# Designed miniproteins, single chains, continued (2): the designs that were tried, part 74

Each design is a single chain, and the fold is of that chain. pLDDT is the mean over its residues in the fold that is shown.

## One batch from the design tools (miniprotein)

Design m6565
Fold by ESMFold2-Fast:
Structure m6565 (fold): chain A 81 residues (1-81)
Amino acid sequence: MEELLKKLEEHEKKMTEEQKLEVDKLLYETLLEDLSKEKGIPVEEISDEELLEYLKKVLEEQEFSELEIERNLKRFKELLK
């Protein structure tokens, strides 16, 4: 997951919309698996709210700026719709 977040940071400005969507989907799957393991529940039982809270925590721990965290959460929330 840390490697995937670094990939997002490195490629944010040079990615096409299609590449951003692929990376966001991979991040979604990785976050679901990590949170599932952390909570000891199956991925199907993880709520969108819990996943977004987990993403925010991970981004804060990786020293992302508040603006970058807000942008990532907004984009990720659109994927959950």
Scores: mean pLDDT 72

Design m6566
Fold by ESMFold2-Fast:
Structure m6566 (fold): chain A 81 residues (1-81)
Amino acid sequence: SKKGLVKVTIKNYEIGSEKKTEIEELEVSEEDAEKVGREITNKAASLGGEVEVETIGTSEKIKEKMKKAEEEANKAAKEKK
């Protein structure tokens, strides 16, 4: 199946007294796109950080799933105010 690179940045989440930023690069297939999107949303919701997702050389299906995950992750983070 078609694969591509997904770069996930979770910004400005707090652990203890410090604000942190985490960057993760993932190779994502169309079959795994929904699972990866759900993992991004869950992680962002647990951390309360701002999420940015970049797609490199991915199919349209992967781009759509990643965009949706970014939107859902940022919505979940805002609910933790």
Scores: mean pLDDT 76

Design m6567
Fold by ESMFold2-Fast:
Structure m6567 (fold): chain A 79 residues (1-79)
Amino acid sequence: MSRAERRRQRVEEAIDKAPLNEDGTLTKEQARAVAREVFPPTTPLAQALLDREIDELFEKYKNEDGTISREELIEAFTE
């Protein structure tokens, strides 16, 4: 299994554990929780970079209600 496939699997598992909205979307806070489970930050710099990646993801993909889809989050973390 490739590095990308293993990353996708970890992201999918983390999302499956997260409390999703009825439409399968995630709020920014839920996305940060998923990201921290997949990529646990070991330094303040790593935490800041993760938070920035989530902010950039939401600027790029956010719906009008400020959420993103499960697939958008998976693509962002695997590509």
Scores: mean pLDDT 72

Design m6568
Fold by ESMFold2-Fast:
Structure m6568 (fold): chain A 86 residues (1-86)
Amino acid sequence: MYGVVISITVKKEKVDEVIARVEEIVAETPGVTLVSIEVTDLDDETALVTVHVLAESEELARELIKRVEELAKEYNAKLEYTVIPL
């Protein structure tokens, strides 16, 4: 099992849309469980969306990350991630 923490820096006006798309990606990836999504205001225009996920395998963690990276590119968002073996 792998813990995955994904941090997405995005415009505040797009936060709800990005969260909905992340939830959809997780729902479409079997063997991945959404633990939490947290939103932190960074400034007047940007927010940090932190997504915590559990993946049953390293391959599933990589698949999830790749899909979220594609989403981040679509929204011109900055993405950082950490994968932790459990």
Scores: mean pLDDT 87

Design m6569
Fold by ESMFold2-Fast:
Structure m6569 (fold): chain A 81 residues (1-81)
Amino acid sequence: MEFFIEKLREKGDYLVSARIYKSLGDYYESQGNLQGAGRFYVESARDYMLSGDYDLSREYANQAKSLGLTEDANKILREID
């Protein structure tokens, strides 16, 4: 998984990698792993930002923040202001 996502990022396919990280976040949240979910939402928010989708970046950064990833989420939110 990590190798595949890294190759997508190298190609500039940030929108695809953002969707994969969002799906991983949703999966981990459904399993009750809130820390894991928050971490994947941070990665999704970052990749949405790099793809130019600031609305989805803000949405998933705020979702990560609600799951306890406050510092990482706030870094992304400051970059998209």
Scores: mean pLDDT 82

Design m6570
Fold by ESMFold2-Fast:
Structure m6570 (fold): chain A 62 residues (1-62)
Amino acid sequence: MSLEEAVKILVEEGKLDREKATEIAEKMLATNGNLGAAARILVEEGKLDNEKAVELAIKILG
C-alpha cells in the first residue's frame, strides 16, 4: 500500500487530520508489517480505540 492510500484511510476512517495521518502512516509503514506495533501507534498517537486501531492496521499493512 502507498503512503497516500494509508493517509486517506486514516483521514476518512480514523477521523485524523491530514498532517497527523501522514505522520502516523509513515510510522506504521516503518514497522515492517508489525500489526501490533502499528495498532499501538494508532491508539497512542491517533487516539483510536483498540478495535478500530487493529482494523485500520490490518487494512493498511495487510
Scores: mean pLDDT 82

Design m6571
Fold by ESMFold2-Fast:
Structure m6571 (fold): chain A 92 residues (1-92)
Amino acid sequence: GDVEKAREYGELAKRYGDLGAEAGKQGDSKKTEEYSKKAKEYMKKGFELGKKSGDAVTAASSAIIGTGGITQAYLAAKKAGDEEGAKAAAEA
């Protein structure tokens, strides 16, 4: 159902956030941007679908998971000296 799909989107947001963090560590600004954008897209989809299903907890969880992934991508890029990747993650 919609709740299960919202959770799936939250998990995808986390996975792309983790991939963005790894790309940031490697100084790959293009991949950091791409994965951060995907993390944000899945976070938004999970949040909107969770709201539509009336499950505020699932909606909030999707937003938290996605935001955490993007934050980790930003911090990893900053630590690696990848200013372009950090900017891309912050703007995602």
Scores: mean pLDDT 71

Design m6572
Fold by ESMFold2-Fast:
Structure m6572 (fold): chain A 73 residues (1-73)
Amino acid sequence: SDETIKEIERLIEELEAAGKTEVAEQIRNFLKNVLENLKLAKDKGDERMQRIMELQLEGLKVAAEVELLRVKG
């Protein structure tokens, strides 16, 4: 969802602010790939691929949250 994308973008910004620039870039690049694949799936009406991309988006959010917890020590 648009909200999930915004939350991931916020987590990326927090990682950058914490000095984890390389991790933030990796997550941003992965987000771009997921969004490109989601757009292609929507353009083709591939509902199964849309669901897979939405699940990958949720997984990316969790991964970003984990990286922020690591920064907290």
Scores: mean pLDDT 85

Design m6573
Fold by ESMFold2-Fast:
Structure m6573 (fold): chain A 68 residues (1-68)
Amino acid sequence: SEEQALLDEVKALWKRYQDALDAGDIAGMEAVIAELERLAEKSPPEQAERLRGIVDTARADLAAQRAA
């Protein structure tokens, strides 16, 4: 289903994001944020809202990494 495909893609992206965050990989974090934003634009409203929440958290983490 489209919902299951979206869930699987989000899980894969979240793992990539955590790996990038743990490694201090700014470019990797930026790439995952961009992919999550793209998915949010194509998602139903409820899923889009959840994805935007994840993106906001990721952007805050990225800003902290850039400031260090």
Scores: mean pLDDT 82

Design m6574
Fold by ESMFold2-Fast:
Structure m6574 (fold): chain A 106 residues (1-106)
Amino acid sequence: MPEFLEFMKKYSGTLLDRSKLPEAQELIAKALGVDRSTVSRILREAMERFGEDRFSPAGLAVRVLTALTPPYEFRSENELKAAVAIAYNEYDMEKLDEKVELIKNR
């Protein structure tokens, strides 16, 4: 969905605003065929489990929306949980690369 990805890129700056979190959650809910309360609960549980210091709620929602673009097709609550895990793993890998560069520059 290149058009969806371009639309999300154009909208992502707005979705980083905390006031736009309900809109981001609704977009995830629509993409997965689940209700917004399910999305809200899963994102909250992930932030509690993996640390709120990695992402704002809006930032996590934007990363999840990005992970839902092809090649990943998510259609359920379990697939939403997988998309969240991918978002956190990508962040941890980015930070691992940063730490490796710091070690090499001793």
Scores: mean pLDDT 59

Design m6575
Fold by ESMFold2-Fast:
Structure m6575 (fold): chain A 92 residues (1-92)
Amino acid sequence: MLKTAEEVLNEAKELFKQGKYKEAAKLLEDFLVRFPNSPLLPEALKLLEEVAKKLEEIDPELSGKLFRYLGVEYERKGDFEKAKEYFERAEK
């Protein structure tokens, strides 16, 4: 069943705290698709960056995908310098 933006973000935070980084990543991907204009988006992006960093050694392919999402979101914010850094980090 569908969760609210707050519920999705809180569950992702709990999964991250438990070391369940791949599961946290799936919830944050869902958050970006369903709640692109949420006031919680900045907090979700901060958590997504932490998840992506944890996954760099565990699942480099998924980590790269998440850094691409961060690049797109920061490009939308007009932060082209930070977007470039995320896109570069997404490459192997």
Scores: mean pLDDT 85

Design m6576
Fold by ESMFold2-Fast:
Structure m6576 (fold): chain A 77 residues (1-77)
Amino acid sequence: MKLSDEQMARDAEGMARAARALAEEAKRAEDPRRAAVLATAAAILAIGARFIASQTDDPRVHRAAEEAERAAREVLA
């Protein structure tokens, strides 16, 4: 049984929310090492969301992947 579009949308949207939260924490981090770790975690979540988007044409999943990637780009050095 493959994941339904609804389950893929929930998973991708969850990854996008987590990526955004980590990106906002990275921006607030005073320690550059902590900022780098948080930015890397946001990038990994963006990769996961994009992988889910590659498995479906559901626009909700693609929007979530785009948001996760935007969050990661804001904090990547």
Scores: mean pLDDT 85

Design m6577
Fold by ESMFold2-Fast:
Structure m6577 (fold): chain A 95 residues (1-95)
Amino acid sequence: MLYKGKITVNGKTYDVTLTLLPSVETGDVLTGTIPKGQGSTTLKNKYGGEKGTLTFSPADDALAGTYTVTVEGDKVHVTLTTDDGSVSTGVLEKV
């Protein structure tokens, strides 16, 4: 399943894409793609039920931190907690 939306961090809006990929062998896999500075990066984690966590940690990136993800049908709720303790939220919609 593919989810797309936006998150606003320090007054800048970023496109976020999350893919939930079913796996018979290892369980569902959550993959995120998030812009970083002048590009984008891919985050990967195993999704164990309704919630997952993705970490993005490049130096000097405003998007670096821990992403907490909750999948609820056609919506995904995303919370970014940065290293300074700032919290940003977004909602992604199923495509």
Scores: mean pLDDT 65

Design m6578
Fold by ESMFold2-Fast:
Structure m6578 (fold): chain A 83 residues (1-83)
Amino acid sequence: EELKEAVRRAIDKALEAYEKALEDPSITKSQAYNLATLVFLEEIPDAVPVEFKAELIYKFLKAYDENGIEAARKVADELIDKY
């Protein structure tokens, strides 16, 4: 349970970085995505498998971009709960 909460905190930190980067008009969406991914990988626990880390951040950011924060959180929660 603590591990799942740490994963959710890593997602929240990645989202903060992504939103902040998008506030700067000189930063591209691709650059903002890369910054969010780096923050996520820095914050997420080492105990989480690399394959799950990659899938989680990719699907979260994609859902956020396509359908907004509520859809992104639902996708993240579904992946975390199945893990």
Scores: mean pLDDT 79

Design m6579
Fold by ESMFold2-Fast:
Structure m6579 (fold): chain A 79 residues (1-79)
Amino acid sequence: LVDELEEEGIALPGSVGPVYIFPRKDGSVAVFARTRGDLAIGLMYAKEQGKEAEGFIDESLPELDVPNTGMKVKLSDIF
């Protein structure tokens, strides 16, 4: 399971809202997004980094209010 959750997500290219990517103890990542489209983007990003990913939709996640951040963290920074 995920040990630590960040309040802020990552603004990925093409995402409408933040995408949250968290490491799991088995070496995979958990991806959370507000919409199915954002989730697909996050899952594709994780696979491009060579990580297995499990995706979840959470409609309570905030929308991007201030577009001042690109990608805040890379999967290599999480692992």
Scores: mean pLDDT 60

Design m6580
Fold by ESMFold2-Fast:
Structure m6580 (fold): chain A 73 residues (1-73)
Amino acid sequence: GKVIVRGPTGERARNAAQLAADLGGGRVVEEGETTAVGEVKDNRAAQAARGAAKMGGGEVVEESETRAVVEVK
């Protein structure tokens, strides 16, 4: 599954995507100026996103079993 992170900077997005990857048993696969993507085990996207949002000071804005989106401040 995938956790897509949107933030005010690529560093903030990458840090939250790394958190999601660590929680979901995966890795960061994509980095942008304001976005990052963590690849996680297929059934862990929602759980990883919720954990990353809680720890990173963000919010889960979309979730499914295989895909979630987090916005960080």
Scores: mean pLDDT 83

Design m6581
Fold by ESMFold2-Fast:
Structure m6581 (fold): chain A 55 residues (1-55)
Amino acid sequence: DLSDEQVAKHSAINKANNLFLEGKDEEATELLTSVAGPAVLEAVKANVEADKAAA
């Protein structure tokens, strides 16, 4: 089973991905930094940029 912390990180990643797609980069960055930390923020940013480049 995932810990409550891991569940919160997954939820934050999903919300932040939607916020980045909406152009709410500041809100997405604050959410990820608060819950998941800088390494996860970098990974999510890389994935969003890859999706934008592929579109």
Scores: mean pLDDT 75

Design m6582
Fold by ESMFold2-Fast:
Structure m6582 (fold): chain A 68 residues (1-68)
Amino acid sequence: MPTEEQIRTQVKAMTESLSKDAKEIVLDIELTGENGNSVKITLKLSPDEKVLEEGVKTLYEAIKKVES
């Protein structure tokens, strides 16, 4: 399982890649574990660090939940 810090790095990379011409991008993500557990999350990508930190925490908790 990735660490919260690794997730933060990836979210920042996605923001730079996907939002160069946009102020905000909204992604609806569904995570499915091998055990059949599924979690749907909405991730906002923006240059705002507070928005990115909320996204990191949401994604980390979702990954933790599908791996359980």
Scores: mean pLDDT 74

Design m6583
Fold by ESMFold2-Fast:
Structure m6583 (fold): chain A 68 residues (1-68)
Amino acid sequence: SMEEKKREVLEEVKRLVDELFEQGVPRTEIMQRAMDLIRRLGEEYGLSPEERQEVLGEVKRYIDELEA
């Protein structure tokens, strides 16, 4: 389902975010790498532009929560 595909993309992007955050990579670089991965995986999994924006929104929220 599209919900399962969005979840898979989100989980892969969160893993990247966790690794970069643990390494002390700056937020701006984490965001850039996350956006690049969402683009690539979104195309691979067949996510619409709107669905990719939903995943990006969840990733931004996740990064904010890690910094809190």
Scores: mean pLDDT 86

Design m6584
Fold by ESMFold2-Fast:
Structure m6584 (fold): chain A 105 residues (1-105)
Amino acid sequence: SLEKLKREALEEIRKAVEEDAEGVKADVEAVLKTAEETIDDVVQKALEAGDPAMAEYFRKVYELIKRLAKELEEAKSKEEQIEAMEKFVRELIELEEKLKEEKAK
C-alpha cells in the first residue's frame, strides 16, 4: 500500500530528525551536492532516450532537493525540520504519480 509506505517513511523521518537533526541536514546537503554534479547528465540521457517526461521529472526533483536543503538550513527547530522533510516526501510522491500519468499517455 502506498499509504502504508508513506506513513512509515514519515514516521522514520520524524525519528531520524528527533535523534540526529544535524545528521539529517548533512545527509540532505550530500544528496544536493550529488544532484548538482549529476543533473545535467541524467537530464541529457533522458532526452537522448526520447523521454522528455523523465527529463522534466529529474529537473523538478532537483528543485525539490534544493528547496529542502534551504528549508533545513533556515529551520530553527526540529519541528520545522520535520515539516520540511514531510512536505518534500509528499511533493516527491505527487511528482512520481504525475510521471506515471504522463508515461501512460
Scores: mean pLDDT 83

Design m6585
Fold by ESMFold2-Fast:
Structure m6585 (fold): chain A 90 residues (1-90)
Amino acid sequence: MEELLLELGEQMIRVYRLGVESSDPNTRTLLFQAVSEGGEFLSHIENGDLEGARREIEEIEEIARQTKDPEGKAAIEELAELARRVLEAA
């Protein structure tokens, strides 16, 4: 569990950095939104709200589908996959 939480945190930082470096305002907004949903996912996990955590993963996956930038999309999809692994270990 601790290793998965660390990996999730590191991926959130990568998505945030990609947002800061993005020249496209739409891509930047979606990347920052994905990080925000990742934070809400962690809050649900900490509170034992597994249903809420699952809904946050669905929101991250929706943000990935809206993201047209290939690198940004892949980074958000990796964030969702790590969140799923955390949820399965909870």
Scores: mean pLDDT 89

Design m6586
Fold by ESMFold2-Fast:
Structure m6586 (fold): chain A 88 residues (1-88)
Amino acid sequence: ERERLLEEFERALEEVRRLLLELDPSLDAARLEQGIRDHVDWLRTNGDIETIRRKVREARLRAEALRMRLEGASDEELEAWVREREAA
């Protein structure tokens, strides 16, 4: 269970990285990848199952918002969409 959640978190962050690089190709891809490794490692040593589940949800939400940005959504549309889902 715990390891599957950590794998899901890593995959979600990798999707975030891919989308960020599509939005801004000048970003340092290696630095973003290292950031993902650091976050996963921190969560592996310090996070309980509840924390990991929350982080997976947050990362997936971020990836979805970034995908919407690539599709032309405005900052206001994204902010409203995120608020609606976080409030649910």
Scores: mean pLDDT 77

Design m6587
Fold by ESMFold2-Fast:
Structure m6587 (fold): chain A 88 residues (1-88)
Amino acid sequence: MEIPEDVIEELAKTLGISKEVVREAIEWLNKLTGEDILSLPLPEQKVLVAAVAYVKGLAEIDFEEAAKRIGTSVATLLTYVLLLKRLA
């Protein structure tokens, strides 16, 4: 499925990463989960993209800044990091 450019721009802006990293992160998430990540609520997409970008070494993630920008906790981000490491 083609990823909408507006979704890529929103995720890149929120997380402070490149649009190329966002595209690779979504491709990895779809491959690791077997699910359409774009069907999830946008805050969940932001958490998953940040977590997978860190797990796959696609970008440097400041967890405190990312949590603040997403409106979540560092503990929530770390929970998803651990979950994605199990799927890799």
Scores: mean pLDDT 79

Design m6588
Fold by ESMFold2-Fast:
Order: structure tokens, then sequence, then C-alpha cells
Structure m6588 (fold): chain A 129 residues (1-129)
């Protein structure tokens, strides 16, 4: 379990870094380089899945890295918008929040873990669960 969490966090950190590079390349008009970074992200997601890390679990680990220092309300709003856009089901959004709290705590980031736990409660109230 610990080895799996360590691998998921490593993939998540690499994905977050590649995502930043892809956005920077896109903003600079280097669309071919942006596409190269997106392809690398897809390859990392495939490797994670082959190692038994689900897309929902990996997204949770990614958000634990990306949303460090964000408020519960900011996190809940982001996840709510993904549900409204049809990118996640309600069940998947709650699982992502739970996974993110677990990964933040595993990484020693108790503040971010607490923020995701509070965001999950806000989501449950807003979605009437």
Amino acid sequence: MEERKEKALKYAQEIVELRKKAIEAFNNGDFEKAEEYVKKIQELRKKALEEGISDTELLGAELAVRFKGKTPEQIATYLFLLVQAGDLTVEQALEVARSAANYARFAGDDETAKAFEEAKRILEEQLRL
C-alpha cells in the first residue's frame, strides 16, 4: 500500500510538472511542444494504470500536489465544476476528494489533507448526498 502511494505521488508530481510546461508552451505559441507534453502525460497515466493506480486515484494524488494551500471552498468549487461539466460523476468527485486527502496526508501535508476533507463535506451538502 505504501509503495503504491509513493508511486502514485511520483506520477502525480511528474504530471503536474508536465502540465505546467504544456501550458507555458501553449501560451508561447509552441503548440507542437505543448502536444508533446500532453502525450507524455498520457503515457504516465497509462503506466500508472498498468501498476494498478486508477484514473480517479491518480487524479486525487495530482490534486493533492496542485491544490497545496488552496481553501476548502476553492477545492469544492473546482470539483463541483467538473461534475457540472460532466467530466466526473458525483461519486467520482467525492472519491477524488477522499483520495487527495489520503495522498496529502501520506506526503506529510496535513493542512492540504484537512482542506480536502472539508471540501468533501461542502460537496456532499451542495450535491444533497
Scores: mean pLDDT 86

Design m6589
Fold by ESMFold2-Fast:
Structure m6589 (fold): chain A 57 residues (1-57)
Amino acid sequence: SAQQQADQLVAQANKAAQAGDYKTAADLYYQASDLDGSQDWRDMADRNLAHADNPPP
């Protein structure tokens, strides 16, 4: 189902973010949001993209 696909993408996005790969994490969260329509994943994608463009010191 789309929901299970979204859950798998979120799990992969979380791993990418933990590894510091914020661009990959953002892409995966955007894909999850497209599948389940969740604003939460879109917000997570936007935050990860911001970290990629301006990483914390």
Scores: mean pLDDT 79

Design m6590
Fold by ESMFold2-Fast:
Structure m6590 (fold): chain A 104 residues (1-104)
Amino acid sequence: PLDLIREIQRLADEAAAQVAGDPAVVQRIRDLAQQFSKHGKNAMVALMLKDVEEADKQIDNMKQTANDLVATLRAAGLDDVADRVQRLANTLAESLESQRKAIA
């Protein structure tokens, strides 16, 4: 799971470099990638602590932030990066949801 968060962050940094001429889009990509990383890591911590309610909350926040990031990337014309982020985010969500079911 942590490696998927790191890869999404790397792809977001790559995307930000491609749109460096648009500071507002760069900032939005960076903010969304940071929020995604925060929620993903918080979900992992909640799962380790068997805090089901916090895990569900952080997984939902992570999924919403991923959707916002993908939408931002598509709006910027970065469809290939958006597709890669979407696949990795879906894989991470499935992994975290599987772990969450194991502690229920």
Scores: mean pLDDT 88

Design m6591
Fold by ESMFold2-Fast:
Structure m6591 (fold): chain A 65 residues (1-65)
Amino acid sequence: TTREAADKILAIGAAVDVPEIKSVSIEGDKITIEAETKTPEQEERVRKAAEELSKLTGYEVEIVR
């Protein structure tokens, strides 16, 4: 439904509260995350955030550095 779609989009902003993520953009049904990571632990955090966003929205999520 339209309201569910709007709620999911709003939830994206709340879910992406990760220091390594520099920007998030949405194009159609694809989410692009720009992230700067220096350690495996930081990469894991960004990857888990991407997985969570994909589950919450049903969109495809791509990570760029």
Scores: mean pLDDT 70

Design m6592
Fold by ESMFold2-Fast:
Structure m6592 (fold): chain A 84 residues (1-84)
Amino acid sequence: SEKEERVQELLANAPSEKERKAIELHDKAVEAYAAGDYEKALALFEEMGPLLVELAVERGVADRATAEAELEATLARLKEQIAK
């Protein structure tokens, strides 16, 4: 969705070690999700989440509360997929 595209755009325009790690984790999470491995995707998004929140705040893309809420919504969607 547009939120996933926004994450990709944010990461692609932010070349640091933290940002490279977030990109790597995001790519692995998307691959796991596409493969139907929602447990692995959830674990990768949980690992990546704090990095994405910090990047969003550092880049002025979102305040911390908004970034954390968007992360929680993404994790909730993955948990619903696992629960099926």
Scores: mean pLDDT 74

Design m6593
Fold by ESMFold2-Fast:
Structure m6593 (fold): chain A 61 residues (1-61)
Amino acid sequence: SELENEIAQLRERLARAEELWAAALASPDPVIRAVAAHDGTAEDMRAALEERIAELEKELA
């Protein structure tokens, strides 16, 4: 279904973003770590994606 496909795509995007942010926070370069830690917008976007995925999953159920 279209909803299942959209949920799958959003989950893959979220997982990849989380991997990249985790790698940035764990970077040996202090500049990269500082940039990653400073971006509060990224956390808000992550929360919004998780909420949207949950809503679509409820519609699918």
Scores: mean pLDDT 74

Design m6594
Fold by ESMFold2-Fast:
Structure m6594 (fold): chain A 96 residues (1-96)
Amino acid sequence: KVEKVREVLEATIRRVGALARRHSSPADAQRLTDLLRRARDNIVSSIQASKDNPITAAFIASSELTEVARFARELGLHPEVVELIEETRKKVEEIL
């Protein structure tokens, strides 16, 4: 499960980075991709640590990606960026 989650998150980071650079400032694109990388690391770490708590890993993934989507909305980024992050949250929750 860890590998599939990592692959989904890494694909999203690449796609979000490309979209944000086309529709926003380089600084905002960088802030968003940095936040996504931190979320990825936290989610992966929670999955690796949670032998006894798959619900905790799913909750952390949902929380982290909801926060990233909120941040993208606050920056006024294109709706396509927000939608991609929300779709990624659903995919990660389905894997967990």
Scores: mean pLDDT 77

Design m6595
Fold by ESMFold2-Fast:
Structure m6595 (fold): chain A 104 residues (1-104)
Amino acid sequence: MDDEAVLEALVADALSRLSEEDRAILERILEEYKDLSPEEQSGIVSVARTALEAGLSEAEIREIVEAMVSAKNVDPVELARVANEAIREGLSIAEIIERIRSIS
């Protein structure tokens, strides 16, 4: 599958599900990380959407995304899975970041 086409589909799906305010937050985060690979950007979209749906602030989401981007030698799909699981469990931002770092 074309990784760029997968990213485009994930962005479109996320934007269709989010409020106008949450869409603006997602678009700002993606603009900051636009130079990353499509696979890494897809992970960021997935995690940012999950965090926005969980009611996390833009600042909290940026801390999580920065921890993901700082992770080296980790599959972006696995990284997004771990982050999404931690967010859905209702963990603190510090605990979410620690889980991300623990798999790096």
Scores: mean pLDDT 80

Design m6596
Fold by ESMFold2-Fast:
Structure m6596 (fold): chain A 92 residues (1-92)
Amino acid sequence: SAALERRREELLRREEEVIARGRAVLAQLAADPEARAAFLARLGEAFAEAEAVYRQRLAAGASEEEAELAAAEVALRRVEAIVAEAEAALAA
């Protein structure tokens, strides 16, 4: 349980950070509806991948809590990459 608690705390901290960064990206894209829609679509793809991981882990016999944590880790990694790419594009 202590290991799962530490992983959850780390994920929550990273999630708070990437949400703040993602909101800043969306604000910079406010005048470009097409770029904003593309960014949101990529975020949607990340969450769809996380949902697939959740379902796969449950099918493999993982607990609901373990499956949720694994899905959250996948979603966070993907969203961090998407936000970083958008930040780099806006800085260019």
Scores: mean pLDDT 88

Design m6597
Fold by ESMFold2-Fast:
Structure m6597 (fold): chain A 69 residues (1-69)
Amino acid sequence: MELEELDARIAATPDPSERLQLQAEKELVRKKREIKEKYGLTDEEISLPADKRRELIQKYKEELKKLNE
């Protein structure tokens, strides 16, 4: 789920407890996006050597696997 979609749902949700649940989901999505950027899986990846790119992609996949559990 996109961060913008979650922000819209949070703003539209009158129940504080539901809002907290949506905020927790937003934090998870934000963490996944932050991990992707941290490991250089962006347009800048084109400029990276193949070995370094492979290493960063592997770490990114491991972090995503941990979050999905």
Scores: mean pLDDT 66

Design m6598
Fold by ESMFold2-Fast:
Structure m6598 (fold): chain A 90 residues (1-90)
Amino acid sequence: HPDFERIAEKLQELRVGGRLVLLRSPRGHLGVLFVQTPEEEEAVRQLLAEGWELLAERELHGRRLSPEERRELLVLVTGEVAGEEAKRNA
């Protein structure tokens, strides 16, 4: 998926380590979760149990981030991806 690819590329540029997963809700909304902790692995399992679909997975090699740093990066790259998606859907 283009959105996931762009987010993964941005995280790779920042040289952060972890697993990036792309999930789709039953309503078609995309959710990105950056997995570095057991709690985040459990969150993915819970979403899958609730009917979310795992669309893509990317393993990233680099340094570990704090939960705050991960949130900030995902917000930034998701905002950029959403802008491009809006242009594509026009």
Scores: mean pLDDT 69

Design m6599
Fold by ESMFold2-Fast:
Structure m6599 (fold): chain A 78 residues (1-78)
Amino acid sequence: AIALSASEQKVLQALGLSKTPLSVAELAAITSLSAATVSAALAALVKKGLVTATKQGSTTLYSLTPKGEATLAAIAAA
C-alpha cells in the first residue's frame, strides 16, 4: 500500500466522494483544511500518481487516477 499522511487521506477521500474534478478551494471547504494544507497534499498525491491536475483557464482542477481510486478503496477496506 502507498503510505499517505492524514491530510493526503482526507483530500483523496473527498475527491472519491465527489466523483467530479475539484479545485483547491472546494477541497479546502470539504475537508475543513487550509488551502495551503490542501495544496501541499495535492502536490504529494500528484507526485505519487494518485491525482491528476488539469488547468482550466485560471483554475486548476484535480481528479483521481485509476491508481488513486484503487488506493482509496484499499484505505476504505482497512
Scores: mean pLDDT 80

